# Designed miniproteins, single chains, continued (5), part 39

Each design is a single chain, and the fold is of that chain. pLDDT is the mean over its residues in the fold that is shown.

## One batch from the design tools (miniprotein)

Design m17419
Fold by ESMFold2-Fast:
Formats: structure tokens, sequence, C-alpha cells
Structure m17419 (fold): chain A 66 residues (1-66)
């Protein structure tokens, strides 16, 4: 089931995003290295794009299946 596979992947990416947001917040709060902050911010931007693409694909498949 493609819809199930994509839904599970989306959940995994959302959990990854929460983890990265938490790490970024901790680094900023503790005045961590600017290089690490920039790296996490870029990873978050890429992850948000991937999440958006998956959400669009899931929505399309749900419309076709329902």
Amino acid sequence: DRLRELTLRLIALRLRKIGLEFELELLKENNGPEEEIEKLEKELEELEKEIAELEEEIARLEEEAG
C-alpha cells in the first residue's frame, strides 16, 4: 500500500523535524557554534520541503482512493 508507506514516511520526517527544532533551540539557548546552528537550519529547510512534497502526494492519493 503506497499510501501507507508514504504516511509512515511522513510521520518519520515530522518526528525528525521536531528533533532538529529541539536541537536548534538548545544550541541557540546555550550559545552553541554558529556553524552547527546554520547546518541545522539548512537541514530543517530541506526537511520542510520534503514534508510538503510528501503531504501533496498523500493528498493526491487520498483523493484518488476515496
Scores: mean pLDDT 83

Design m17420
Fold by ESMFold2-Fast:
Structure m17420 (fold): chain A 57 residues (1-57)
Amino acid sequence: MELVEEAERRAKEVAARTPDPEEALARIRQILSEAIARSTDPEAKARLEAILAGLRV
């Protein structure tokens, strides 16, 4: 699975398992930040950063 798809899958699993929205957001941000750091593809980074930005709502 690609880094972006794997990060999205992991984020959804965390959201489903974590009832506290603040804790869920913190864990999802960690997953996305790790994926961004490991990705060298600017398009993948942009997609992950857009998802991360959406989470702050």
Scores: mean pLDDT 73

Design m17421
Fold by ESMFold2-Fast:
Structure m17421 (fold): chain A 57 residues (1-57)
Amino acid sequence: MKEEAEKLAKEAEELAKKTGDFEFLLEMGQLIRQAKEGDKEALEKAKELIEKKRKEL
């Protein structure tokens, strides 16, 4: 789980750079923190937000 959350953090930073959406980066930061604490729902939400953001590219 921690490694998955760290991978999502990297993806979020790259997507925020490409889109200029720093609100997205803040939202992802909150979800990743919760996922590192063992919140599986936060991990799944983080994955969904990344996939949605990728579709905008």
Scores: mean pLDDT 79

Design m17422
Fold by ESMFold2-Fast:
Structure m17422 (fold): chain A 66 residues (1-66)
Amino acid sequence: MARVTAEGLDATGATGVALLGIGTPGARARVGEDGTVVVEGELSDEEADAIAAAARSAGGSARVER
């Protein structure tokens, strides 16, 4: 099980990262009021890294926990 936490995103960036997480099989995504996005579940290393890269591309930061 892996978890990706993305912070510092605007509303558009947070929505994009959350949609990527929802579209990932075995994952769940949630968005906090502050724009923090958490994607967790049965993520492969490649899926977790892709979600983290999307968050960084949107101007945020990302942390991956395995």
Scores: mean pLDDT 80

Design m17423
Fold by ESMFold2-Fast:
Structure m17423 (fold): chain A 57 residues (1-57)
Amino acid sequence: GPHHKKLLEAIGRVLRAIGELLDAEWNGSSEEVIEEQRKKLEEAKKELHELMKEPPD
């Protein structure tokens, strides 16, 4: 159902945000860039948590 697609997309956003944060840290990006990536990861995690509260149909 549509819930499965949204869940996979949310998981994908979390994984992408983790990758972008690690890349920024490994490349020695500024603290401002690292903080922006941390915020993106927190937002992605929040969306995933909200979707996980709904049982799959």
Scores: mean pLDDT 79

Design m17424
Fold by ESMFold2-Fast:
Structure m17424 (fold): chain A 100 residues (1-100)
Amino acid sequence: SLEEVLERLFELAVEIDEVALLALEGKISIEEARERVRELLKEIEELAKELPEEDREIILKSIKEFEEEAEKASDREQALLAGILAGVLQIYLTVELKSL
């Protein structure tokens, strides 16, 4: 169902936030954080295919903007950008879930 897809996307966004926090606290390496975020984003992109076009476009655009900025960013900035992406996705998905 759409609700189950949105709930799973929310869980994945929370996991990105947790990874970003671990990297910022120095509890994991930035290389480990990058790999974990990459895998989480890949799962988000696959699940986004099940969404209505408008929702899919917003999520995929947010990921693309993150990826473009992260390429230019320092290690610490990459972790902060991942946290920002996770926060934006969590807010958006919360609004969509409440609209069901």
Scores: mean pLDDT 89

Design m17425
Fold by ESMFold2-Fast:
Structure m17425 (fold): chain A 71 residues (1-71)
Amino acid sequence: PSRIDENEIRYTLYVMAGAIAINHGDYEAAVEYYSKADAIKPDPATLEALGEAAEKAGDLERAAELRARAA
């Protein structure tokens, strides 16, 4: 049985922090948290969330790049 390591814990915390930031309208913080999550475990769902957060933060170029990578 594999135990949860530090990276899995960090990933989960960053994803949760990003979701909380989105719910509070803090899109810049959401971009930071989802970026850290993506650095640990890149997946299409994290890239989609990061792209949405970047778009809401006004970084349209980064949002387009991230959405293209998720598709």
Scores: mean pLDDT 77

Design m17426
Fold by ESMFold2-Fast:
Formats: structure tokens, sequence, C-alpha cells
Structure m17426 (fold): chain A 87 residues (1-87)
């Protein structure tokens, strides 16, 4: 989860382009990583990349997001909490 944690760090620092790079790398290693997809979507939105955000939103349209994952995204994005993801 090195790339995911680096993406979170840059996202909190409001370095959105760098956050996007690391979340994209996290998805290259695990394309089914729901947390990485959600965080990448939020990074696209914050970087004003609406078209890329809309694509991720459509991909996740029928995906049930666990409450723990939703809370994690909220803590990172809204509260700017550095929450380390451990598997």
Amino acid sequence: AKYLNLGIEYLIKEEYEKAIEYFEKALEEDPNNLLAKLLLGRAYLLANKKEKYDKIKEELKDVEIPEEVRKFVYRVVENKEFVEYKE
C-alpha cells in the first residue's frame, strides 16, 4: 500500500497532481482497489478534472461501498487526516 499512502499524503497537502499520480500507480498494482478508486475520483474532482471524475463515478455507479471505506475517504478528504492504510 506504499503508493496509496503516498497519494493520501499529497492529497492532504493539496498537491493534487502528485496525489493523482500515486493513486493511479496504486490502481496499476491492484485495479480492484475500491479505496484507491474513490480517492482517485476525489483527487480528480479537487484538481478540476471533471471528465476523469465523471468516468470514475460511472464505473462505481453500481458498486456498494462499505461504511468503513466511506468513513476512511471522508476522514482523509474532508478532515485532512493522514490515515495510513495497512493490509
Scores: mean pLDDT 78

Design m17427
Fold by ESMFold2-Fast:
Structure m17427 (fold): chain A 74 residues (1-74)
Amino acid sequence: SMDQAREHLKKGVEALAQKDYEEAIKHFREAAEVGDLELQALSYENMGKAYEAMGDLETAARYRAKAEELRKKL
């Protein structure tokens, strides 16, 4: 549901702030699975931030590209 997607996004952002990148990515992935296109795009953008913080710039770029592709459908 949208409420579940929003709760996962919130928990992901909180985990990202605590530098718990693995937990953040898990929550953003769950948010993307049950959210609408807007929440899915926002989740992929935040996954990109997590991978960038971890030093995985190539994976970060891929998730940012996925977010941009979804936004073009809005």
Scores: mean pLDDT 87

Design m17428
Fold by ESMFold2-Fast:
Structure m17428 (fold): chain A 88 residues (1-88)
Amino acid sequence: SQEELLRETAELLLELVRKVHEEYKNKQPLSEETKELYRRVLELASRLPEEEQRRLEEVFQEAADLIHEGAPEEEVLRRMEERLREVL
């Protein structure tokens, strides 16, 4: 079902952002595990309608910008969850 796919994709995207934040904070390059999770998120997202794909891409870019600006993990995840509730 489309709703289940959207929920699964959003949950994996949150997990991806958590791992990216952890690795960035520890000044580590992206691990193969994190890269594989990113590929999995892209695969699931590609099965969603174009509008939902675009909204998830916007949320991910906003999260990436916050991580780059040095926001703590809880703030990044909280804002991401708020945005996902607005756009989904």
Scores: mean pLDDT 84

Design m17429
Fold by ESMFold2-Fast:
Structure m17429 (fold): chain A 55 residues (1-55)
Amino acid sequence: MEKAKEYVDKLIEENPDKSLEELIAELVRDFYEGKIEMTPEELKEAIEYAKKKLE
Protein backbone atom coordinates (compact mmCIF):
# COMPACT_ATOMS: atom_id res chain seq x y z
CA MET A 1 0.00 0.00 0.00
CA GLU A 2 1.12 3.60 -0.66
CA LYS A 3 2.71 4.58 2.69
CA ALA A 4 3.85 7.94 1.27
CA LYS A 5 0.28 8.99 0.39
CA GLU A 6 -1.06 7.94 3.81
CA TYR A 7 1.63 10.03 5.51
CA VAL A 8 0.75 13.07 3.38
CA ASP A 9 -2.95 12.64 4.25
CA LYS A 10 -2.08 12.66 7.98
CA LEU A 11 0.10 15.78 7.61
CA ILE A 12 -2.74 17.63 5.85
CA GLU A 13 -5.29 16.55 8.51
CA GLU A 14 -3.01 17.56 11.42
CA ASN A 15 -1.88 20.85 9.83
CA PRO A 16 -4.94 22.46 8.17
CA ASP A 17 -3.49 25.99 8.54
CA LYS A 18 -0.19 25.19 6.81
CA SER A 19 0.40 26.13 3.17
CA LEU A 20 1.37 23.58 0.51
CA GLU A 21 4.97 24.85 0.65
CA GLU A 22 5.11 24.43 4.46
CA LEU A 23 3.64 20.90 4.26
CA ILE A 24 6.19 19.88 1.60
CA ALA A 25 9.01 21.31 3.74
CA GLU A 26 7.78 19.27 6.76
CA LEU A 27 7.49 16.10 4.64
CA VAL A 28 11.04 16.51 3.28
CA ARG A 29 12.42 17.22 6.78
CA ASP A 30 10.68 14.15 8.25
CA PHE A 31 12.13 12.01 5.43
CA TYR A 32 15.72 13.18 6.02
CA GLU A 33 15.32 12.78 9.81
CA GLY A 34 14.28 9.14 9.25
CA LYS A 35 10.80 9.56 10.81
CA ILE A 36 9.28 7.71 7.86
CA GLU A 37 10.58 4.71 5.93
CA MET A 38 10.37 5.56 2.22
CA THR A 39 12.56 5.72 -0.86
CA PRO A 40 13.52 9.00 -2.64
CA GLU A 41 11.10 7.94 -5.41
CA GLU A 42 8.27 7.57 -2.87
CA LEU A 43 9.14 11.01 -1.46
CA LYS A 44 8.81 12.50 -4.97
CA GLU A 45 5.43 10.74 -5.37
CA ALA A 46 4.30 12.08 -1.96
CA ILE A 47 5.20 15.65 -2.96
CA GLU A 48 3.27 15.33 -6.25
CA TYR A 49 0.32 13.84 -4.36
CA ALA A 50 0.29 16.75 -1.88
CA LYS A 51 0.34 19.26 -4.76
CA LYS A 52 -2.66 17.57 -6.41
CA LYS A 53 -4.67 17.54 -3.15
CA LEU A 54 -3.98 21.20 -2.22
CA GLU A 55 -4.09 22.89 -5.68
Scores: mean pLDDT 76

Design m17430
Fold by ESMFold2-Fast:
Structure m17430 (fold): chain A 94 residues (1-94)
Amino acid sequence: EDEASEALTEAAVALAKGDYEKAIEYAEKALESKDDKIRAGAYLILAKAYLKMGDYEKAIEYAKKAIEYAEKAGDEIAVEEAKELLKEAEEKKK
């Protein structure tokens, strides 16, 4: 639990610094968690990283997974954030 939570924090820090490759690495490590809230956070970071890198197909895929796990976790804020990311990725893919 702590290791996955730490990985999620490291992923968020890497994303904020523009280090998308590290953000993806740490987010994937956070997905080793069975906690739906941690998984939702990891998928949000993956969606954001791929969106910023121009990989709109992966951004859409991970945003949808972020919505799924955020809904399972009952995290309404994460659901709305994931929906906004999905919309942005779909608009950029067109």
Scores: mean pLDDT 87

Design m17431
Fold by ESMFold2-Fast:
Structure m17431 (fold): chain A 75 residues (1-75)
Amino acid sequence: MKAELAELASKQSGDLGEEIAKILGLDVPLPKEVAEKWVERILNNPDEFTEEVLREVAAAYMKYYKLSPEELLKK
């Protein structure tokens, strides 16, 4: 799991709006504020989303804030 998050983060542009839009299947990048709200919604409702979506969103968040997998998975 930790290694998977690091691998996913390495493949991302580091633009939160672009990566979240891509994960959601949108044709245009989201504004940062909208992307951050989507991250919060997805991570707070894990039962509503697939493991793949949760991992990609977590990796995008980790990449954008320059967090380690260990820091993200503290809870």
Scores: mean pLDDT 68

Design m17432
Fold by ESMFold2-Fast:
Structure m17432 (fold): chain A 56 residues (1-56)
Amino acid sequence: SRTVLRVAAHDTGLSEEEVRELVELYLRDPEEGRRRARELGMTDRQLDSLVEAYTA
């Protein structure tokens, strides 16, 4: 949802678009998604929580 993307963007300092692209990448390729998240300064826990909230 847009609300999930907005909250995650605020918490990480990323744009809503960057957060959405990251979640979509993780759903296609989890390993590449985790690598990209780490490059952007996001922890594995933050990514897992984001994906869970987005797919609920």
Scores: mean pLDDT 80

Design m17433
Fold by ESMFold2-Fast:
Structure m17433 (fold): chain A 65 residues (1-65)
Amino acid sequence: YKSIIEIKPNDLSAYKELGDILEKQKKYDEAAKVYEKYLKLAPDNHPDKASIQTKLDAAKLKAKE
């Protein structure tokens, strides 16, 4: 909805890509924060939420939480 999407939906794709890049750089703490921001901004029924949630869980585990 408009209060969530002030700019454009492509920002969600940018967060996903940024998180993936941070994971490849082994910056798991930063990747986790980016994935959390994605999940906060994405609608509850977004099809990618489940895969991003899995990536967030893995990043937190690798960050030695």
Scores: mean pLDDT 72

Design m17434
Fold by ESMFold2-Fast:
Structure m17434 (fold): chain A 89 residues (1-89)
Amino acid sequence: SDAEVDRLVARFEAFLRSLVEDPRITPEQAEALFDAFLEYLSTLPEEKRKRVLERLIEVAEGLKAQATDPEVQAVLDRFIERLRELLEK
């Protein structure tokens, strides 16, 4: 349902915002959480997975545009590329 997609997108946005705002989150922790999230997305039906991925890419692109720290921008770029790869079969 769209409500499930909205919930997943909201959780991902909260995760990305915490990476930007909370310096206590290590790159290793961020990547591990992202990997777990991608693994979960791979279990979703193709149509739902594509809708989630498209919205996650939009959220990540939006946060990258707002980020001023080049290291944070680089992390978001890596996440965007991995989301795009998962979207392209």
Scores: mean pLDDT 79

Design m17435
Fold by ESMFold2-Fast:
Structure m17435 (fold): chain A 59 residues (1-59)
Amino acid sequence: GDAELEALARRYGVSVAEVRGARTLLESGFSEDVVVQYLVREGGLSREQARELVAELRR
């Protein structure tokens, strides 16, 4: 839910909108590499942090 996205946003230092965007890309069938690039470019995360966030968003 939104509370989970807010917690992830605080943990990784990104906006809730960026976490939600990443989840939407994953659910829409985009590759993990595309979502990692999105989080690095838009969220300012390292590739390692972006991969960790993607793992947290996996169902």
Scores: mean pLDDT 85

Design m17436
Fold by ESMFold2-Fast:
Structure m17436 (fold): chain A 86 residues (1-86)
Amino acid sequence: SMLAERRKIINEIIGLILAAIGHLIQAELYEKKGDLESAERAYEEARRLLEEARKLVEEAYEKGLLSEEEKETFLKVIENVEKLLE
């Protein structure tokens, strides 16, 4: 079912974004504690997860599982989280 595939992909995209936000929060907490090495690893993991989410959004759009509006919305959310890593 295309509807089941669509729900699965949307949940995977959201899951990756939420995981990236979790790593970003961990990175900020590590920085406050002076654990710069753990902070750097957490920032790298957040960036990796956002790139994975971005690729999945583009693949889902190419497969016709996402509308243009849904693609733009997900990419904007990813961009907003990426800006917090600067």
Scores: mean pLDDT 91

Design m17437
Fold by ESMFold2-Fast:
Structure m17437 (fold): chain A 73 residues (1-73)
Amino acid sequence: SVEELLKKALEYRLKEDYVQSTKELTKAMQLVNEKIKELEAKGEFEKARQLEEDFNKLLEEMEKEYREAVLKG
């Protein structure tokens, strides 16, 4: 799932493995973009916008968790 890929990206970033973190993040972005394109092709523009908004919220939560982990180390 997208959430699982973002969790892996965060784990790699905390280990300072930025290459693997970027790969997992790219996979998550690819899955979301593919689903957005599918929804737009079906005329489901509101669902596409909601998916994009939900994904951006997950990214913000990931960045918050990263900052909190760094500040506690």
Scores: mean pLDDT 84

Design m17438
Fold by ESMFold2-Fast:
Structure m17438 (fold): chain A 55 residues (1-55)
Amino acid sequence: SAQNRQLIAENRADAEAMEKKAEEYLAKGDEQLATLFRLIAGSSRTLAEIIEKRL
C-alpha cells in the first residue's frame, strides 16, 4: 500500500539521520552515544525491511 511505502521511506530516512548523529558523537569522542545511535539506526532499517516483506 502507499502507506506502507511511505513508512518504509520514513524509516530509511530515520536510519540515515541516526547514522549521521552516530558519526557526530564519535567525532566528539562519545563512543557510548555513537554506539546507541548506530543501534537506533539498525532498528529503523529492520522495521523498513519487515514492512517491505509484507508488500
Scores: mean pLDDT 85

Design m17439
Fold by ESMFold2-Fast:
Structure m17439 (fold): chain A 66 residues (1-66)
Amino acid sequence: MTELEKRFERYKQEIDRIFEEAKKTGDLEAARVRIGRLLAEAQAEGFPDDVLNELTRYADEKLAEL
């Protein structure tokens, strides 16, 4: 895997962790804020727009399941 793929997987794992926490607590607003910060961090780290859009879509799909 490339370094970009490894970083993408790490961000997905963090989103999954936030999603699981939201399921336990029911605090969807806290989860949305935390995911928003993660996406801002990925953008600041210079993820390509296509990869950042995929990560954003993944997060939105997870939140929609709640």
Scores: mean pLDDT 79

Design m17440
Fold by ESMFold2-Fast:
Structure m17440 (fold): chain A 57 residues (1-57)
Amino acid sequence: AIEEAREYARKHLSPEDQAIADRMLTVIEKRAEEQGKPLPDAAKLLEAIETSLAALK
C-alpha cells in the first residue's frame, strides 16, 4: 500500500519531488490512522501524489 507508493516516488521522481511525495504520503497515513480508516490502495496514493505535484508546480 503506502510503501509501494513511496517506492514509486524513489524510483521515478526527482529528489525534490520525492520529498514532496513522502510528505504527502505521511499526511495521508496519519489522517487515516487518526480516523481509524484503512489506508488507500497504491493506485489512489499514486493519484494523490500526481495531483499534489501538479498543484505545487
Scores: mean pLDDT 75

Design m17441
Fold by ESMFold2-Fast:
Structure m17441 (fold): chain A 68 residues (1-68)
Amino acid sequence: ALPLPSDEEFRKGVAAALELFKREGVEEAARLLEQALEYWEQGDYERARALEDKALAVWLRHRDAVAR
């Protein structure tokens, strides 16, 4: 139902987040983002966005756990 106006913006955002997650050692979140990009390339935009959201949730959980 979304027009998805910027494929480039999605890829750029995922690339930046993936670099951050790998730098911080959050492998679970990085893997979810890699899967999101793969589904986006397959045209499964809804699953890609769901995986991106899940990756963000994992990243936030990791930050909370590390900070304790």
Scores: mean pLDDT 76

Design m17442
Fold by ESMFold2-Fast:
Structure m17442 (fold): chain A 67 residues (1-67)
Amino acid sequence: MVFADVDAEIRYLTTEHRHVLPAIGKAVEAAKGDLELAKERIREVLEKNGIFLSDETIERLAERMLA
């Protein structure tokens, strides 16, 4: 039931690209609790840094940061 690839992508992000996490946090904050907007903002931050994550991972990150 847990997406193993999502966990692997989050581990990759937090290990290799930890410096991007503050920018993702700010992007989610700018979404003002809107999940779809938060997902879009996270995607933009990742694209600017050349990081490619699945849509499932982006949604998981948005959900965790909006909670």
Scores: mean pLDDT 76

Design m17443
Fold by ESMFold2-Fast:
Structure m17443 (fold): chain A 73 residues (1-73)
Amino acid sequence: MAEKEALIERATELAREAAEAAREYLATGDEAARRRAEEAAAEAEALAAKLRDDPEALAAAHERMGAVQAAAA
């Protein structure tokens, strides 16, 4: 369970980084910020995908990721 918690936390952190970088891109037009947002989002989703065999853990990861994205908007 601790390993799944670590995956959820890491995916949530990356989703937050992606949302912040996406906001920076929308404000500045900086292509580097867009690239950071894309890379962080892809890594977050890849980590969440490791929880695929545990639907409750996967749902928790997506819920937390969605919450930080909404907070950053």
Scores: mean pLDDT 80

Design m17444
Fold by ESMFold2-Fast:
Structure m17444 (fold): chain A 72 residues (1-72)
Amino acid sequence: SAEREALLERARAVARNVARHGKLLGWSREEAVELAVRAVLLWAKSQGLELSEEERRELEEIAREAVEEVYG
């Protein structure tokens, strides 16, 4: 759905922002992944989103992909 696509795009933006900040601060790729995943899940909670286990895994995958994009 459009709402799901918008949610995933916002999650990717959150993760990319964390990854860019981490790269600037000298975080390892692994540290950036952990922090981006945490940030995306905290963002979802702050929006009042109730995530299924499948949706949680999808957000974690989006966060990992965003970190790979930023770190190369």
Scores: mean pLDDT 85

Design m17445
Fold by ESMFold2-Fast:
Structure m17445 (fold): chain A 64 residues (1-64)
Amino acid sequence: SALEELIKQHAIELAKKRAEEEFNAEKVEVEQIDENTFLVTATTKDGVYKGKFDIEKLKFERIS
């Protein structure tokens, strides 16, 4: 539904915002890997960092 798509878009924006805040990122890429989990790749001056954002728990976990 349109509402489900809006919720997903909001989740993606939250994931991007969390990555920007966590890593001070110049570029953020987000990929949905399951219903509740997004893989976030943040490119910074210091290198590339990855994290997972859980939409159900609203938690960001750095993985590399």
Scores: mean pLDDT 76

Design m17446
Fold by ESMFold2-Fast:
Structure m17446 (fold): chain A 62 residues (1-62)
Amino acid sequence: MTPEERQRLAVAATAAALLAIGDYLDGKSKEEVIRTLREHLREAGVPDEEIERMVATLEKDL
């Protein structure tokens, strides 16, 4: 993976996480928040293995 690809994935992941946090604060269920996060990360081209790692971390904190 190139440094540019890593940076794009990091930016996309951060943006998706911020949107998910916003949805959670707006009263969306944890399941809806996680589903939306997965969809945004997939659209951004994040590999499924990385998505599941990120979701597992987020689920631990919610």
Scores: mean pLDDT 73

Design m17447
Fold by ESMFold2-Fast:
Structure m17447 (fold): chain A 67 residues (1-67)
Amino acid sequence: SPSKEELEKEVELSLYLMAASIAEKAGDYKAAADYYRKAGDIARSLGKTDLADKLYAKADELAAKAA
């Protein structure tokens, strides 16, 4: 079974992914990039390296679009 800390991180990951999706759909690319980056950091801390890499790439894409 996952540890309490892992479960808390999984919840945080889900919340940041939801916030990122909402911000992206709203056209708030700066907020979306920040949320995807935070989600990537959490995914990386959980050992989900492939997911983290995809989230960082998405954050970089949206940050460039916000500039």
Scores: mean pLDDT 89

Design m17448
Fold by ESMFold2-Fast:
Structure m17448 (fold): chain A 88 residues (1-88)
Amino acid sequence: HMEEVYKFVAEVAKKMGREDVTEEYLKNLPVSKQVAYTLLGVALRVEDREGYLKQVKEKSGIDISKRLSQFEEDFVLGVLEAEGALKA
């Protein structure tokens, strides 16, 4: 299941101009960094979930809220922010 999430995050990041955020890169992230990204995503959701989701949709053409659980959405937002695809 997480393998599909990594592939999806890589696709979204590529469409947002971050081609270096690959499925292989995400699969090889240390558990500590995966946790840190998820917590960053939680912080973004608490701050302005709708604004960040709008930013992803405008830049990628993808509405991630329609495809992911809350945990997976948090991970995706955290990765995109940490890798510079989102404006915080």
Scores: mean pLDDT 82

Design m17449
Fold by ESMFold2-Fast:
Structure m17449 (fold): chain A 74 residues (1-74)
Amino acid sequence: APDPSEVLRRLAEQAIEDGDLWTALLLAKALLNSGDYEGAIEVAERVLQKAREMGDEKTAKEAENLLKIAREKL
């Protein structure tokens, strides 16, 4: 079976593809909590970019906060 990190990354890719940025952000938080800091950064950066394009300030701010935390863990 794949490790939890691989499953979370796949789910995050699907959420981003579906335009569900909030779910993608929650999955990025799950990646961070599982110790996959690189995966959390990748997902959060993509969420931040799309949230800014859409004017979704709340999601963008949460993604920025998650990026700060994940980058400090590297």
Scores: mean pLDDT 83

Design m17450
Fold by ESMFold2-Fast:
Structure m17450 (fold): chain A 71 residues (1-71)
Amino acid sequence: MKEEAEKAIEKLEKALKELEEKGADPSLVRQAREAIEKAREAVKKNASEEELKKLIDEAQDYLVRAYISAA
């Protein structure tokens, strides 16, 4: 579970970096970064599987919005 969450967070971080380079909306990029950081902190604090999934889903939602802003 923790390994899957860490892998998901790494993919989100990579996607965020690519979106920043493409000129996505800075506000949405910041929100996505904050969501990713919260998910990473939750992993560090051994949060529940359900909490980790919720935080990762929130980070993905912000990344999708940032992606749309860059298109």
Scores: mean pLDDT 80

Design m17451
Fold by ESMFold2-Fast:
Structure m17451 (fold): chain A 101 residues (1-101)
Amino acid sequence: AMTGPIVALVETDEDAARFEALLPAWAANGQDVYVVRVLRDEEGNRVGIEVVHYTPDGKRETKTIELPQEEIDKVVAELRALMDDPSATVEELKAFVESLR
């Protein structure tokens, strides 16, 4: 039986590396995994987002979107709000992430 999708917000390259270390365990459990990664320039300014979908069969789909900081702030705030809301469904979280692709 499949559990619901896992969604992760990644703001740094270190967070991304730690997250990718967890993927084999999640894949072994047949999890759909979505990652929203904040992209930064050399000065640390937020310049876009990357949406990655890892399927249980080992496929990886990536979409990169250049966004102004105000739009990145809105995406991050909404994603955090959904992740922190115990009444939010995994389907709502998945739908939000898929809308970013």
Scores: mean pLDDT 73

Design m17452
Fold by ESMFold2-Fast:
Structure m17452 (fold): chain A 94 residues (1-94)
Amino acid sequence: MSPEELEAEIAVSFGLMLASIMKQIAKNLEKQGLTELAAELAKLAEEVEEIAREAERLARESPEAAAEAARRAREATREALKRLDELLEKAKAK
């Protein structure tokens, strides 16, 4: 396994793990009656999962593609955490 392939596998795995955790949190929020917040979090989780799965596919094409896939998956995870913080701040303010 090339270093680029391993890096992509790690980045994709973190993205998929984050998406799974966010989906579980969304279900718990829905059970608590926070249906709007749950829906926004579930949508964000689906976006992260889609990017991670596309990155997983891209990583198999070449070492250069694997490096790009790792960057995309890492950026998606970073942006998702930022958006999660914004959603939580919005929930606290209202």
Scores: mean pLDDT 81

Design m17453
Fold by ESMFold2-Fast:
Structure m17453 (fold): chain A 61 residues (1-61)
Amino acid sequence: SNLALAYNNLGNAYFSLGRYEEAVAAYLRALQIDPTLEETRNNLAIASKKLGDKPLPAPLP
């Protein structure tokens, strides 16, 4: 889905800026739209590890 890909790209942009909470929220939104996105799942796992003990944020609206 073009929308899911856009949210994945938004997550990648936040990640490159070191904004890991926003990156996780964007990746979660991409996966709500298209749960088959393997790259997004891998990126979510990496970004989530950067949060450490912080709870995962809610997906973007």
Scores: mean pLDDT 87

Design m17454
Fold by ESMFold2-Fast:
Structure m17454 (fold): chain A 90 residues (1-90)
Amino acid sequence: SHNEELVEKFVEALKSAGDSELEAYTTVGNFLYAVGHPAAPLALEKAAEVALKEGKVEEAKELYLKAAEAAEALGDEELAEKLRAKAEEL
């Protein structure tokens, strides 16, 4: 999707500047959430997936909940519920 392409381009730029994958997705997700961009839930969900891959379960839970909050702020109640469920399973 266009949102996925946008997220990956910014993440690649931050990684090229020295950020870790987790730092890059978290930074992009937080910025997109702050400006109300529809790509925010996706970026924060990907940050949570990276945190899980790194064994950072509590950080992943917080990132899934933040992704749900971003989805809810955009009016996407179904996506918000799905993301909260992912956090609750951790």
Scores: mean pLDDT 90

Design m17455
Fold by ESMFold2-Fast:
Structure m17455 (fold): chain A 90 residues (1-90)
Amino acid sequence: MEIKIEIKGNTVTVSVKASEDAVEVEVIAMLVGNELIVIVFETMKDGSVKTAVASVDLAAHGIDAKSVELPEKKKKVKGGETATFTLTVS
């Protein structure tokens, strides 16, 4: 899997390119100080789970965040598809 994070204002877009045998992608987002930690779980056809972590320093983008909201945390995918998750930081 590949993870791409883009920031525009208070909106963070996380794009996950799923592995070939992936059937589901789940994202957990948390704030540790001014750092946004994104944990991605990828469920494979055989029931195994792959995990990847990405982080971004929100202070480097001029954002002083106290909370993160991720309305949609889980998406079904076909292998090789890109799942896009939108977060709001405030």
Scores: mean pLDDT 84

Design m17456
Fold by ESMFold2-Fast:
Structure m17456 (fold): chain A 63 residues (1-63)
Amino acid sequence: LVGKVAIALKDVDCDSDACLSYKKGDKLVILKAYPDGTVLAQSLETGKRGLIGLEDIEIVGEV
């Protein structure tokens, strides 16, 4: 999973510094994967980093 590109499946607004806000269709790079199904990702649209759920993204493999 680390180093792969994912596409957001829905819009998410996050009010915490720990999580990432994104829009459906945004591209994200996976930086770290956790065993609970959470990943640390960076938005390719905004450059921001934060935690997201694996269930909210689709891995596409484009870098």
Scores: mean pLDDT 77

